# Ledger of designs, part 9: designed miniproteins, single chains, continued (2)

Each design is a single chain, and the fold is of that chain. pLDDT is the mean over its residues in the fold that is shown.

## One batch from the design tools (miniprotein)

Design m4284
Fold by ESMFold2-Fast:
Structure m4284 (fold): chain A 60 residues (1-60)
Amino acid sequence: DVNEFLKKVGLLPDDYDLSKYDERAKQAIKRFQAMTGLKVDGVADAATLEAMKKAEAGEI
């Protein structure tokens, strides 16, 4: 549910199709990784998913 987290943190628009993981989602992940100080590779790895959980809890 990477796309759902990206919509929640404002990196994807509300009308974005959550069933897709395309170039738009990859670029949104890269922006999130850059904002959180993670490696910017556009892959939702374990570190990126943990940062998304912390962002959801308001710790980012």
Scores: mean pLDDT 68

Design m4285
Fold by ESMFold2-Fast:
Structure m4285 (fold): chain A 86 residues (1-86)
Amino acid sequence: MEEEIKRLQEEQARETARWLMGATQEDVDRLRAELAAAAPSMRPMGERVLALAERALAGELTEEEVEERLRELLEEMLEERKRKAE
């Protein structure tokens, strides 16, 4: 099932990158507000996603670069969850 998880991570990263490339300032502001209301444990990951959204909005990152960074982030999150399951 690791192949299925990898496929889902790749799909999620691709979809999120596409969404971020089309995001508006209002979308970024909403993400920031949601992050402020999130539990402290969710905050580091949320801050990394927010930073990617802000940089994409500023035109600093390509869709490919955003997708790559999101894949890395999702892989890190999955590995952390695997360690807790052991």
Scores: mean pLDDT 75

Design m4286
Fold by ESMFold2-Fast:
Structure m4286 (fold): chain A 93 residues (1-93)
Amino acid sequence: MEEELERRRRELGREIVDLFVRTAPRELLAALDADIARLRAAPVVDQDALDRLRRARRLAEEAIRAAEAGDPRAADLLDEALLLVAQMVGARL
């Protein structure tokens, strides 16, 4: 059934996010810090983009703490952070 296929896709997506939280959280924070620094150094500061990256950075940091505590919210927090970044890049990923 189609519902079974959709469930399996959601499960795979969560597994990928959980793996990323456990293996690459520091790389995500480093990338966000670099992007924030770049936006701040621009001749004209895009305040909306800067505020979005700051929010994504806070969510990523919370995801790392949640993952270290074994909190199942870690994957959802990371997904929210990644979604904020993806929305700024646009639908051309």
Scores: mean pLDDT 68

Design m4287
Fold by ESMFold2-Fast:
Structure m4287 (fold): chain A 94 residues (1-94)
Amino acid sequence: GVDSLSDEEIAPLEAYLKKVFEEKGAKLTDEQIRNAARLVLKLFDPDGDGKITKEQIREVFEKLGMPLTDEEIDALVEELGKYLPVDEDGNILF
């Protein structure tokens, strides 16, 4: 499950979130960024369908108070695609 992910497995997502938070004017510690990355992954875990859509990514970040542009969502899908397969529409499969 998401709670069993190693620090190495979430490192690309942490790097991306650090960049996004800095661009939005939020300066977070490495611990806060790691916690945010794990929270994002946990918010996708309940779906159980093995598919994470770009719309679900948008909704999760809006709930975190950090709305993403379509370009930022595409960049996040690319980062997550380093360890998860993506379909032709850019949806993440897990």
Scores: mean pLDDT 67

Design m4288
Fold by ESMFold2-Fast:
Structure m4288 (fold): chain A 81 residues (1-81)
Amino acid sequence: SSSEIDKLRKLIDQVPLEDQHKIRLDFVPSMLQGNKGVLKVLLDRIEKNDYSGTTTSYLKEYGKDKVLKDIEEEVQKVLDS
């Protein structure tokens, strides 16, 4: 939901710039790892169901919920460090 995605945006904003390099997500290309802006773009795409370059069936059946959960867990882990 929009409220869930908004909560994730707020969590991402709480990560200090010096700590963003600690954010690691398997579905993000290695060259784009540790970037808060990349995560915000990804949340915008998830909210709009606007995906390209990935298996759409996986994202629709499991990937969207899994991606949101992985973002929340990883960002929270960094904030707790």
Scores: mean pLDDT 75

Design m4289
Fold by ESMFold2-Fast:
Structure m4289 (fold): chain A 81 residues (1-81)
Amino acid sequence: MVLSIEELMARGEALVKANPEIVAEIRKIIADAAAAIKDEEKRTELMREITKVENDSLQNNESMEELLEKIKEIVEKALKE
C-alpha cells in the first residue's frame, strides 16, 4: 500500500526520534560519499537513489537498521563506479 507524503514524513520523524545514533551514521555515510564524488551528475543520481530507498523503506515499514544497510549498498556501488 502506498503511503501519502504526510504519512511518510510522520514515519520518518518517528524513526529519526527513536534512532538518533543510526540516523547520525546514515547522515555521515551520505555526507562522506557526496564529498568523495567529484562529478555533480553522479552525486545528484546518488541522492535520488537514496531518496527512493528512504521512501521505499518507509512505505514497507522497514527498520532504520534495514535502511542503513540499503544506503551502505547504494553508496558502495556509487563509489565503485
Scores: mean pLDDT 75

Design m4290
Fold by ESMFold2-Fast:
Order: sequence, then structure tokens, then C-alpha cells
Structure m4290 (fold): chain A 91 residues (1-91)
Amino acid sequence: SARAEAEAVRAEAQRDLELIHIVNTGEQDKSEELAEQAREWGLKYQEELRKIADELIKQGVPSRLALPLAIQKLAEEKQAAIARADAVLAA
């Protein structure tokens, strides 16, 4: 159902935001399982950031600004996904 799909999308996006926070702040000690998830997700996160940063540089963004902008773009995408899911769940 649309509601079940919205709940799944929200949970995934929320988890991704929490993992972004842990990777960026170094808060990897909250639990062994969460630390392992953050480590594995961190590798994928670094690959994705590199791809976004490379594309931004190709578009004329200075290299020193590309990584911060890539981080911001990923966080905004996850926040937007949560907002869309919340709208479906509130209806």
C-alpha cells in the first residue's frame, strides 16, 4: 500500500540521515551494530560524495567548495524524502 511504502521510505531516509550524522561527527560508539552500519555506509557515502563533487567541479565549482556542497545536497535529498513520506502518512 502507499502508506506502507511511505513508512519504508521514511525509515530508510531517517536511518541514512542518522548515519550521515555519525560519519560526520565521529559518534561511532553508541552501539557495536550502529558503528558497523556507519562504517559500511560511510564507504558508500564517500563514493557518492566523490561522484557528486566530481560533477560539481566539471560544472565549474571550485574543488574546495565541491565536497561541502555535495554533503549538503545529500542531506537535503534525505530531508525532502522524509517530508514527502510524512505528508502521505498525515493524509
Scores: mean pLDDT 73

Design m4291
Fold by ESMFold2-Fast:
Formats: sequence, structure tokens, C-alpha cells
Structure m4291 (fold): chain A 79 residues (1-79)
Amino acid sequence: MEVTLTARIPVETLAPGLSPEQATEIARKAADEVEKELPARIEVRQEGDFLVITVTAPDRETAERAIVKVVSRAQKLAA
């Protein structure tokens, strides 16, 4: 019923010049904001030089929008 999507994003792409730990914190803040806007559950995990963002939503369109919003928001917070 629910859709789960996972995106692996290089830390360098999401938050250039930040450590993986700092990038993870920023991504968590972005995810918390997106969860308030969309009916989605978002998990952020660090995997080496990558951030792994897992979104669970009632449909694929919502899950895709959530991923895009998290990435965009995190990039703005990192800038």
C-alpha cells in the first residue's frame, strides 16, 4: 500500500565542504520540516561519503516530492 523510496546522495552534492556528520544533521532538519508539509515518514542515514534518505509515503508522487523537497531544503540550509 505505502511506497518506500531510497535516495543515496553524495555528501559533496548535498552539503559541499561540510563533514558527513554536519550534512546528516542538516538533512535531518530538512526532513523534519518536510514531514510537517507532506504525509511522509523520512529517515536519514549516513553511509560513508553518502547520505541515505528513505521516504515512506501513501503514494509514489508524494514520496518523490518528499525526496526532492528534502534535498532542496538541505542544500539551502547548507549554503
Scores: mean pLDDT 82

Design m4292
Fold by ESMFold2-Fast:
Structure m4292 (fold): chain A 76 residues (1-76)
Amino acid sequence: SPLEELREFLKRLSEQGKKLSEISKEKLEEYYKKALKEARERFPGMEPETLDYLVYLSLYKPGEGLEAFERGLIAP
């Protein structure tokens, strides 16, 4: 299902965010840009602001993106 695909995507981002944050902030930023593009292409039915927020949280605050998704929270 689309929601299951999104959950797996956010889990993948969280793991990459953990690894990249220890290596380089510049590489994390470049990965973030690519992840936003991938997310918008894969999940066009989602509100862009919500999707962008979940991607941001998953990469920069590991685990929080998936937690926000599971709770159904929407960014302002």
Scores: mean pLDDT 78

Design m4293
Fold by ESMFold2-Fast:
Structure m4293 (fold): chain A 106 residues (1-106)
Amino acid sequence: SSLQKELQELLKKASDLEKELSKAAEEGDVEKTRKLMEEYTRTYGEIIRLQGQLNPFPDPAITEAIVEALQAMARSVGKISLETSSLETLSKTFSELSKRLEELSS
């Protein structure tokens, strides 16, 4: 129940970040868009981690799809290159979460 409440709060945070990200992208604010994408990806990393604790079977394909989608969005808005250090760090974080979830399922 405690983990479910934490998950609900993170889902709300992700929703709020989506709205801010959309607005920043429309305004052409490159730095704000980048920072919001970093927070958004980090928030989904925590959602995946908590979901793994509630449901211990991992799905690394979902993690990979989220990372790929965020990288594609960064390219589409022309705000962040795929090889920025922030995107590399986020990709590493998602990969590590996928591995940890796999270990919990074995």
Scores: mean pLDDT 62

Design m4294
Fold by ESMFold2-Fast:
Structure m4294 (fold): chain A 82 residues (1-82)
Amino acid sequence: SPLERRIEELGEELIELAVEYYKKKKQGIELSEEEEKELDERVKALMNEIYRLAREAGWSDEEIQAFLLELEKRLKERIAEI
């Protein structure tokens, strides 16, 4: 469905934000407290949107948690390739 596709796109956006953060760390670039706060706020906004759209798509809380665990797995795999 269009909602499920959008949820997947938001999940990939979360992964890309985290990957960029870890790439900067690998390059010796440290984020300021302000940059870390902005990143936390962006992550929170994306997470809230994922929950909203998943509920609209008829996902159970268990299905949402399974999706978030799959995103964590994908993120760990992406970080290992940096």
Scores: mean pLDDT 87

Design m4295
Fold by ESMFold2-Fast:
Structure m4295 (fold): chain A 59 residues (1-59)
Amino acid sequence: SQLEQLIKQIEEALKKGGKEPAAPARVRALYERYAPLLTDQSDRLAFQALLRLSEAAAK
């Protein structure tokens, strides 16, 4: 589905964020853009987990 493709793009951006200190900010911006498209609780929890991973990578 379209949502699954968006999640994969965000996940790939998160992996890149782990390599670059500045990339987590870009990953967070992607989450903010796609988060409103998440209507399932499970998907929302997954995105929150990815946000936390992005924050950990930034530290």
Scores: mean pLDDT 60

Design m4296
Fold by ESMFold2-Fast:
Structure m4296 (fold): chain A 60 residues (1-60)
Amino acid sequence: SREERRKRLEEKKKEAVDGKKPLTINDIIEMMEFLAEETDNPAAKKRLQEKIEKIKKKIS
């Protein structure tokens, strides 16, 4: 579910802040995709989508 995915991403972010486990590039992409899905601002959504595409292009 969306709530479970949000909680999972929040836990990963907390672990990275606490120095327990660094965020991977895939974790960052997942967080950005989640934010893009949740935002109602079309300009913000477009910016997130463009950043996601740039990252995916670099790692493919």
Scores: mean pLDDT 78

Design m4297
Fold by ESMFold2-Fast:
Structure m4297 (fold): chain A 87 residues (1-87)
Amino acid sequence: SMEERKKILEEAKKLAEEAKKKIDEALSQNTDPSVQLALRIALQEIEKLIKEIEELVKKNAPLEEIKKRYEELKSLVDAINKFIEKA
């Protein structure tokens, strides 16, 4: 449904915003250049996935494809959180 698509997009944007705040905080802590590069790449990948979800919602793509991109975003955020905890 249109409501379900909007709900997934809203949850995805919220998750991305929380992840970006954590990345920005980690970047501000004067980390190693290789860690900074990894975090900047992570930011780009989050932005790419959000744009892909937005485009799929705009195109009225199958709900399952939107859910798949959202699961990819959740997996990426989980990996980023684990990386930041070790850095």
Scores: mean pLDDT 86

Design m4298
Fold by ESMFold2-Fast:
Structure m4298 (fold): chain A 74 residues (1-74)
Amino acid sequence: SHHDRVMAEMERIVHETLERLEELKAAGASLEELRAVVDEARRQMLSLATSEEERAYVEAAAESLYRLVDEMHA
């Protein structure tokens, strides 16, 4: 379904974002730079969202990524 395709694409964006955050952390990136990567991932996922359920998933995924970034910088 269209929903299944959107969810698969969002999961891909989350996976690529996690890899990018790991690379940037290893390179000594700032908290600001790491948060900017999550902001971009959130924007990309929101551009794919066509339902309230899909938008809710984006916000939950972004919140989890922001928490990970804060933990990485602690």
Scores: mean pLDDT 88

Design m4299
Fold by ESMFold2-Fast:
Structure m4299 (fold): chain A 96 residues (1-96)
Amino acid sequence: GSEIDALIAKLLSTRDPNEIIAILAQLKTLVPSMNDAQKAALLDAVGHLLSTERDPAVLQALRDLVMTLLNHTENHDLILRAIGLILRAIGNLFDL
């Protein structure tokens, strides 16, 4: 939906940790209504953020969002991608 697409675009354009956390919280509430294409786009955005993200609060919010997505999908590709992103978020947390 347009709301999900707009939130993902905003997520990729912002650098403020508090704004990122707020957007992630909004996206988390929308996860149960997402189709597979929207979930894939969200995982792509999360993967992009995790390439540079080091803030522990943002990393925890990203992990929580991906865990929520994992609980709302039966798509094997999305499940494997979600697990990989959770492990990356945990790895980034331990690098701090």
Scores: mean pLDDT 87

Design m4300
Fold by ESMFold2-Fast:
Structure m4300 (fold): chain A 57 residues (1-57)
Amino acid sequence: MAPNELYARVAEHEGREGVEKGTISEEGMRAAVEAARQGKDAESTAAAVNEATRKGR
């Protein structure tokens, strides 16, 4: 994904909303941002968020 920084910013914005709503943890949000920066697909990003949320809490 060429615009990885754009995807990372989108992931951070969506992740922050999820944290505020209690849907994911802050660790999950950080995992989503990192996966987006690395150009991972949506499925891989979702898996990383779930793993970070479980292991970080």
Scores: mean pLDDT 72

Design m4301
Fold by ESMFold2-Fast:
Structure m4301 (fold): chain A 78 residues (1-78)
Amino acid sequence: SNASLATGYAISGVGHFVEALLASRKGNADEAEKHLRLMEEYYRKAAALSSPADAAKLLAQGRKMVEEGKKAVEETKK
């Protein structure tokens, strides 16, 4: 179902966010940025399969996670 697929994409997005934070902690800025892009892509895919209200919430959460991830990456760049 679309709900099951949307949930799967959101879980994949969270997984990439965790990988981005781990890469950032290891000083791997390029790896962290690649995972943030994949996280954003998966949240957009989840939103495309969701109701308009749920899509808006997913996209807002995704944007917040991208901002938090980018801040973590910038902190490691010096």
Scores: mean pLDDT 85

Design m4302
Fold by ESMFold2-Fast:
Structure m4302 (fold): chain A 98 residues (1-98)
Amino acid sequence: SVTVTLSAPASVTAGSTATVTCTLTGDSSDEYQVTLYRRPVGTDNWTEIGSGVVKAGETKTFTFTAPSTPGEYVVECYYRKVGSSEWKLGDSKTVTVT
């Protein structure tokens, strides 16, 4: 099994470039696809940040333009073993856009 850890800034300026990282730990023999999304808190209006393939022990860095609308956003990292149809929620962070 693997554990996914998401690192995100606590706050970002609306419309600025933000950086988030996704780190995988655990078994190192398998490849995992990670896909990151953001949504306004209290909604299911998802926007994809990015996707990539990682192994245990690796960190994937994503950069994206912060939302133009101020407010609280959830950033979530979903993962699956490459070749699997099952997505799992790995980790989530709340980011304040000001």
Scores: mean pLDDT 85

Design m4303
Fold by ESMFold2-Fast:
Structure m4303 (fold): chain A 100 residues (1-100)
Amino acid sequence: SKKEEILKILKELIEKIIALLKEFGVPEETIEKVRKEAEKLLEEASKAESLSEIRDLIGKFFGKVKDLVLESGLPDKVKMELFEKINEEINETIEKIESV
């Protein structure tokens, strides 16, 4: 039950991140790579035994998203705004997970 609620919250985070990537004009090829990293996040999170492990997995996922976006060739100002908005969604998600 609690694990299923956490996985649902993570799926909602992934959908919000994908929507932001599309809004900011990230190439579809980059978005598809982010989707594959998101699948890895969900698989690892399903096996996680602690909240700290889930937080670490989210952090690793965001690091990978940043790397993929940096390779996309978007202007620096666009990347900075995108990263700020993604970080806001991640912080909200961590608060939701901690309240479950």
Scores: mean pLDDT 88

Design m4304
Fold by ESMFold2-Fast:
Order: sequence, then C-alpha cells, then structure tokens
Structure m4304 (fold): chain A 91 residues (1-91)
Amino acid sequence: MAPDEELLSDPEKLRELAAELVEALNSDDGEESEATVDRVVNALPEDRYEELARLAVEQVEKQVPLSEAERARAVEALLAGLRARRAELEA
C-alpha cells in the first residue's frame, strides 16, 4: 500500500503531522525544522495543505487562544509557506 493513501484516509495521522509541524516551527534547531517541513510537504499532495495548516493552528489554539482574524491569518501564512516550499522542492 502507498504511504500517501494511508495519510489521506487516516485523520489521526494528519493530526500527528500537524502537531509535528508545530513542534518543528517552535524548535531552536533550524535544520531539524526545515527537514520536518520538507518531509511534511513531500508526504501530502498540495490540495491537503490547507487542512494540515488548519489542524496545526488548532493545535496552537490549545495553548494560546486566537481571535477569528488571527486564526485566519495563521492558516493563510502556514499554507503559503507549505506551497512555497513545495515549489522550491519541485524546481
């Protein structure tokens, strides 16, 4: 079975990837953070990045409450970052 098929059909794995992405972005280790972002970008098709970004922001909200506007901006920023990194890896 293809790994991508499991990620697409298992919402628990998407939630785990979202938590891992949040931990990487909060890490002081830039190399580890970049490697984790690259792995996440390669593991998911582009059409699933918005869902992942939303889940990642939801994970952050468990510790830091965000307004509706702040949540929307955070999702948009993460989505833009994931798409930009995918474009770099495809070049």
Scores: mean pLDDT 74

Design m4305
Fold by ESMFold2-Fast:
Structure m4305 (fold): chain A 75 residues (1-75)
Amino acid sequence: AAELVREAYERAIERAKDPVAAEVIRLSLEGQELLAAGQEPPAELVARLERLAREHPEAVREAEELVLEAMRELL
């Protein structure tokens, strides 16, 4: 399961046209991996994602669409 999630996020990063969307996907993957390991994501990671969502909502939407597409391919 964890390996499939990583694969989906990596595929989404490769497909991202907006570099901000690619960064959102990378940060989201880091957070997901920490949660899967039973660890709390650092406050700085959460703050960066929140800032990107406020400043670049279109990039966040691209990131979400790409991750969902990759997840559908692997599930």
Scores: mean pLDDT 84

Design m4306
Fold by ESMFold2-Fast:
Structure m4306 (fold): chain A 81 residues (1-81)
Amino acid sequence: MAPPEVVAGRATLRVVADTPEQREAARRMLQQSTLLDELAEGKELVARGDVSPEQEPAIRALARALSRVAARVTLTLTPLP
């Protein structure tokens, strides 16, 4: 029995906020999401995590929701080798 092919990717969400209110809204959304397990706070909010193909639609939905509350959102999905 062949093992299932698991395509794991790494997702990185970079969130830029123009106001403290935008930053807090974005932080709250990222903290309420269980999709990304790393959150780094600096001039930008950077959330990272390993994701399965099944989670890709949910991560894209999260990025879209973040773009409504923040000035700029960048989603990067990198396949793991």
Scores: mean pLDDT 74

Design m4307
Fold by ESMFold2-Fast:
Structure m4307 (fold): chain A 59 residues (1-59)
Amino acid sequence: MEELKEKLKSIPGVTDEMAEKIVEALGDDIEKATPSELASIEGVTPEQAKKIYEYLKKL
């Protein structure tokens, strides 16, 4: 959980609050998350969801 939050925070535009909400909502399934699922999280824009998805594909 902590490592995932740090990785998410390294993405430009992702705040501490966003990273925490993403981990809380998707935690164990974050690697399988789609851009649509990421964008459904409160505070995450479609643009940010796309960047997060691209980052997660590299992991």
Scores: mean pLDDT 75

Design m4308
Fold by ESMFold2-Fast:
Structure m4308 (fold): chain A 65 residues (1-65)
Amino acid sequence: SEDGRLVRHLLAEAGLTVEQAAEVVGISKDVLERVLNGEITLDEAAKEAGLSREEILQALLDVLN
């Protein structure tokens, strides 16, 4: 839930839809929705895509510039 809250906040700040955020990060929309719903952690989602938690967060933060 904390990871879901963090990602939801970043999406709102960046003005991204779930689909756009999934494309930016390089993960599936389904995996990102599972993070937003609190079903999995960011670390679990990152492992599914061969990424780190930090790489997902950095990709989203880069959109804010």
Scores: mean pLDDT 83

Design m4309
Fold by ESMFold2-Fast:
Structure m4309 (fold): chain A 67 residues (1-67)
Amino acid sequence: KILITATKDNAVVLRDGTTLKKGEVLELDSKEYSISFTKSGELGIVRDKDGRIVAFFDPSGVEVKYV
């Protein structure tokens, strides 16, 4: 699994415009979702198996753990 924990408010934005608050966790199945970064590393992008973007995050405002 992939756990993206928000360390500040609004560091994670979901496709529907919903944001995570500090301390909230986005839990993803590593078989269904992938994480990529922009060329500068300034933005994290979460995609589903079909390549659809499901979330964006600020890498400085999250902890990412692979479990």
Scores: mean pLDDT 85

Design m4310
Fold by ESMFold2-Fast:
Structure m4310 (fold): chain A 55 residues (1-55)
Amino acid sequence: EKEKQELIDTAEKLKERAFELGEKAAASGPENQKEYIEQLKRLVKEAQELREAAE
């Protein structure tokens, strides 16, 4: 199941990027916070979809 492992690895990388965006949102003022949060939500959703595809 190399394909499943690739999906899982990609999902983990997306979660790491989402975490980094969360850190940036926390460090940023209100002006940039919403943008980082929206990007974070997209990455989290994509990671969840990849995990579902991995079954």
Scores: mean pLDDT 78

Design m4311
Fold by ESMFold2-Fast:
Structure m4311 (fold): chain A 137 residues (1-137)
Amino acid sequence: APLFAARALSLIVEKKMGLLTDEQLQKEVDQLLEEMKKAGITEEKLKEELRKYANGEPFDKDLVILGMALEHLKGYIPEFLFEQLLRQVTGKSLAEIADELADVAERAGDTRSATLLRAYSIALRDNISVQEALDRL
């Protein structure tokens, strides 16, 4: 679960940087959804975890983060609301979540996602662009 959350958040970073066209982003999201399904993580399972969170039931934080990231990537929730919802769910800032997911990506050998998420964490914390944060790494 946390590795898929890291991949989803790294796609948000690539979208923010203008590195993906709408068609390329849709293809990457579709591929991520297929890989998640093969791992037993369906959209129905993500909706169930979001329902549990909404009802005050015990929930899987990584699956809720992943579900919210996918809804943002689909254009269903704006960036401001996505950040606010993640803070409410986790008690952590988006910068802290990005840094923790960068560690997950790094341990899995996903150097690209790790670098993008580390830069995103710095960008959010220091109120600079992701590109400026990458230049500091």
Scores: mean pLDDT 84

Design m4312
Fold by ESMFold2-Fast:
Structure m4312 (fold): chain A 85 residues (1-85)
Amino acid sequence: MLSEEEVKERIAAAINISIHIGKADNLSDEEIIEMITKEVKRIQEREGLSDEETVAILKEFLNEYKKYLSKREVNIIEETIKKIE
């Protein structure tokens, strides 16, 4: 099993990679949100996380990195949180 820190790192990587690929491939915000949601849910299922625990990790990521993210990227992450809640 991954440690709590490793789980947080995996979720952060899933968000960052999905945003990077989605922008490079000129995907819509909705398509990027779907991609992040699928990857996060895959990690959630593998690690046995609740929706509440998963949302807490996503909110922690957003709070830590919000000042370094564009308005578009912030909105994508906020909408992803709403889909998991």
Scores: mean pLDDT 84

Design m4313
Fold by ESMFold2-Fast:
Structure m4313 (fold): chain A 91 residues (1-91)
Amino acid sequence: MEPTIEVREEGDEVHIRIRGTTDEAALAQLEKELLEKSKTPWEYVRNKALVELARALAGEEREITVPKDWSDIEIANVLREEVARIRARKA
C-alpha cells in the first residue's frame, strides 16, 4: 500500500489527510520526494513530521485539521503530538 498525503483548503481550515503504510521502501521514497520539495527549513521540519505520522499510522488513515494561518512549525508540532499519541497507544 502506497502512503498518501492530501492537503485541502476549506474556508479558514486546512485538512491534511494522511494514509500510512508499513512499507519502509514506500516511506523512504515519500521522505525523499517531500524533503526534495522542501524550500525552507520549516517546510523540511513539517515534511519530516508528515513522514513520521505516515509511519506511525501503519495501514491506517488520519485527517488532521489545522487553521489556515498556522505556520509550518505549528503544523509540525501538532503532527509530532499525534505521532506520540499513536506510539503511546502501542506501548
Scores: mean pLDDT 81

Design m4314
Fold by ESMFold2-Fast:
Order: C-alpha cells, then sequence, then structure tokens
Structure m4314 (fold): chain A 72 residues (1-72)
C-alpha cells in the first residue's frame, strides 16, 4: 500500500540520517531529517493506522535525539 511504501521510506531515511550523523555530515543530516518530517506529515494526512503513526513518530524522535546530541 501507499502507507507501507512511505513507512519503508522513513526507515530508509532513518538509516541515512544515522550514517550522516556518524560521518559528521550536518548538511546531509538536516536534508534527510527534513524529508522525514514531510513523510510524517503525509502519513498523518492519509490517516495512516495508529501503529504506523506510532512507528513514524518513534523514528522521528530518534533522529531528533541525534540532532540534539550533535548540537550539544
Amino acid sequence: SAVDRLLDEMRRLKRLAEQAHRAGDRESFLEVAGRMQGLGRQLRDMNAPPEVLAEAEAIMQEVAQLQAEADA
């Protein structure tokens, strides 16, 4: 389904954000995080199932923690 494809894309972006964070590539990290926020909004607009929205939110929170650690 479209919802499953978007969630799979968010999982892919999470891995890319982790790679960019480890490499110290702040520009690539912020670009990936921005795309992830867009996908999260799209999933909400599509009224995705609560389990999907919960996983998307968990992914976004993990990436936000990496950003906070980099900014500390």
Scores: mean pLDDT 86

Design m4315
Fold by ESMFold2-Fast:
Parts: sequence; structure tokens; C-alpha cells
Structure m4315 (fold): chain A 68 residues (1-68)
Amino acid sequence: SEEELKEKIERIRKERGTSVSNKEIAEELGISQSTALRLRIELGKEKALAAGLSEEVAEALARKFESL
């Protein structure tokens, strides 16, 4: 599921650091680079919202950093 993929992406980023590329994530998980990018942005937004940021701020941060 996409939820499981998001958890795997978070684990990879914690293990390898925030500089891990979308290509590396895609190769590790067997998904496309565009799917890896989309899930990474969605994960960043979800984490920002969980931290109490507004949806507008969460989306802006996710787009800029893709790493919240």
C-alpha cells in the first residue's frame, strides 16, 4: 500500500539521511522516481500537519524541502 511505502521512505531517510535521492528510494522500493517524489512530498506534508502546522504551511514546507 502507499502507506507502507511512505513508512519505508521515512525509514530510508532516517537511515541514509535527508540527502537520499528519489532515484535511490525508487530503486530500493521498486517504484518509479515520480512515485517516490510524490510519496515523499505527501509524507512531508503529513508529518508537518501532525506537528501542528497549518495545511498551507505544511504544503509549502513539503514542496520546498520534501523532507519534513
Scores: mean pLDDT 73

Design m4316
Fold by ESMFold2-Fast:
Structure m4316 (fold): chain A 65 residues (1-65)
Amino acid sequence: SMEEVTRELIELAVASTDPAVQEAIGRIFVEVPESKREEALRDAVEVLRQGGTAADLEAIVEKYS
């Protein structure tokens, strides 16, 4: 669900302590259309679970925007 994926994303973003990660997540909410947003957020969760970077999250924005 959107609620579950958003919660996991926030937890992972806080754990990273990288402001660039938080900025890239913000771009998903602003730049990705609502119809694609849940899938983009799920991709972001998987990226961060695998130790991905802000650049990987920016690639998600480009893919779905």
Scores: mean pLDDT 84

Design m4317
Fold by ESMFold2-Fast:
Structure m4317 (fold): chain A 93 residues (1-93)
Amino acid sequence: ASLPDADADLSTVTQAALGLIRSLPPDVQARLLATLRAVLGHSRATVLSALRSLRLSVSDVRARLLLNRLITMLRGLSDAAVQQVLRALLARL
């Protein structure tokens, strides 16, 4: 009963994350894509740590808020779900 909803939720999270990433300045978007590629196949904790490090290195307030929203979205997911979202983001960006 819950399986169809889980697939729909991951699609919704992926679309929201795509919108956030596409709204980043080009330099921050490029750095984020490099970070996501580097942490593909890693634990959720490693992914979140890398994204937090990227957020702290960015001086743009809007970009930091968007990165924080992305971190919050991924923090709510399982390790497997985070990796599925990362693969989908990298395929579409």
Scores: mean pLDDT 81

Design m4318
Fold by ESMFold2-Fast:
Structure m4318 (fold): chain A 97 residues (1-97)
Amino acid sequence: AQAELQAQLEALQAKIEELMATKTRKEEEIPEVYEKARELAERLLEERLKRNPDTPEELVEEARKKIDEIAKEVANDPHVTPEIIDLAGEYLELQAQ
C-alpha cells in the first residue's frame, strides 16, 4: 500500500513538471488560476485547523490574509495552468493520507 502511494505521488509530480515545462497559461486563464489556487489554499487551511483545533485565532487571520497574496503570486506565474492547480490539489490529498 505504501509503495503504491509513493508511485502515485511520483507519477503525479512528473506530470506536473512536464506540464510546467511544456505549457504556458493564457491571460484569460489568470482569474481561473487565482480562484483555484485560493480555494485549494483555503481547503488546506481548513484541514490543518481540524487537525490543530488549538491554533490561535490571530494566526488563522494572518494565514487567511496570506492566502490572497499567495494566490495572486501563483496566478502571476505563466507556467501555472488551471490543470496544474488541480494536479497539485490531488498530490496534496494523496500526501495527506
Scores: mean pLDDT 80

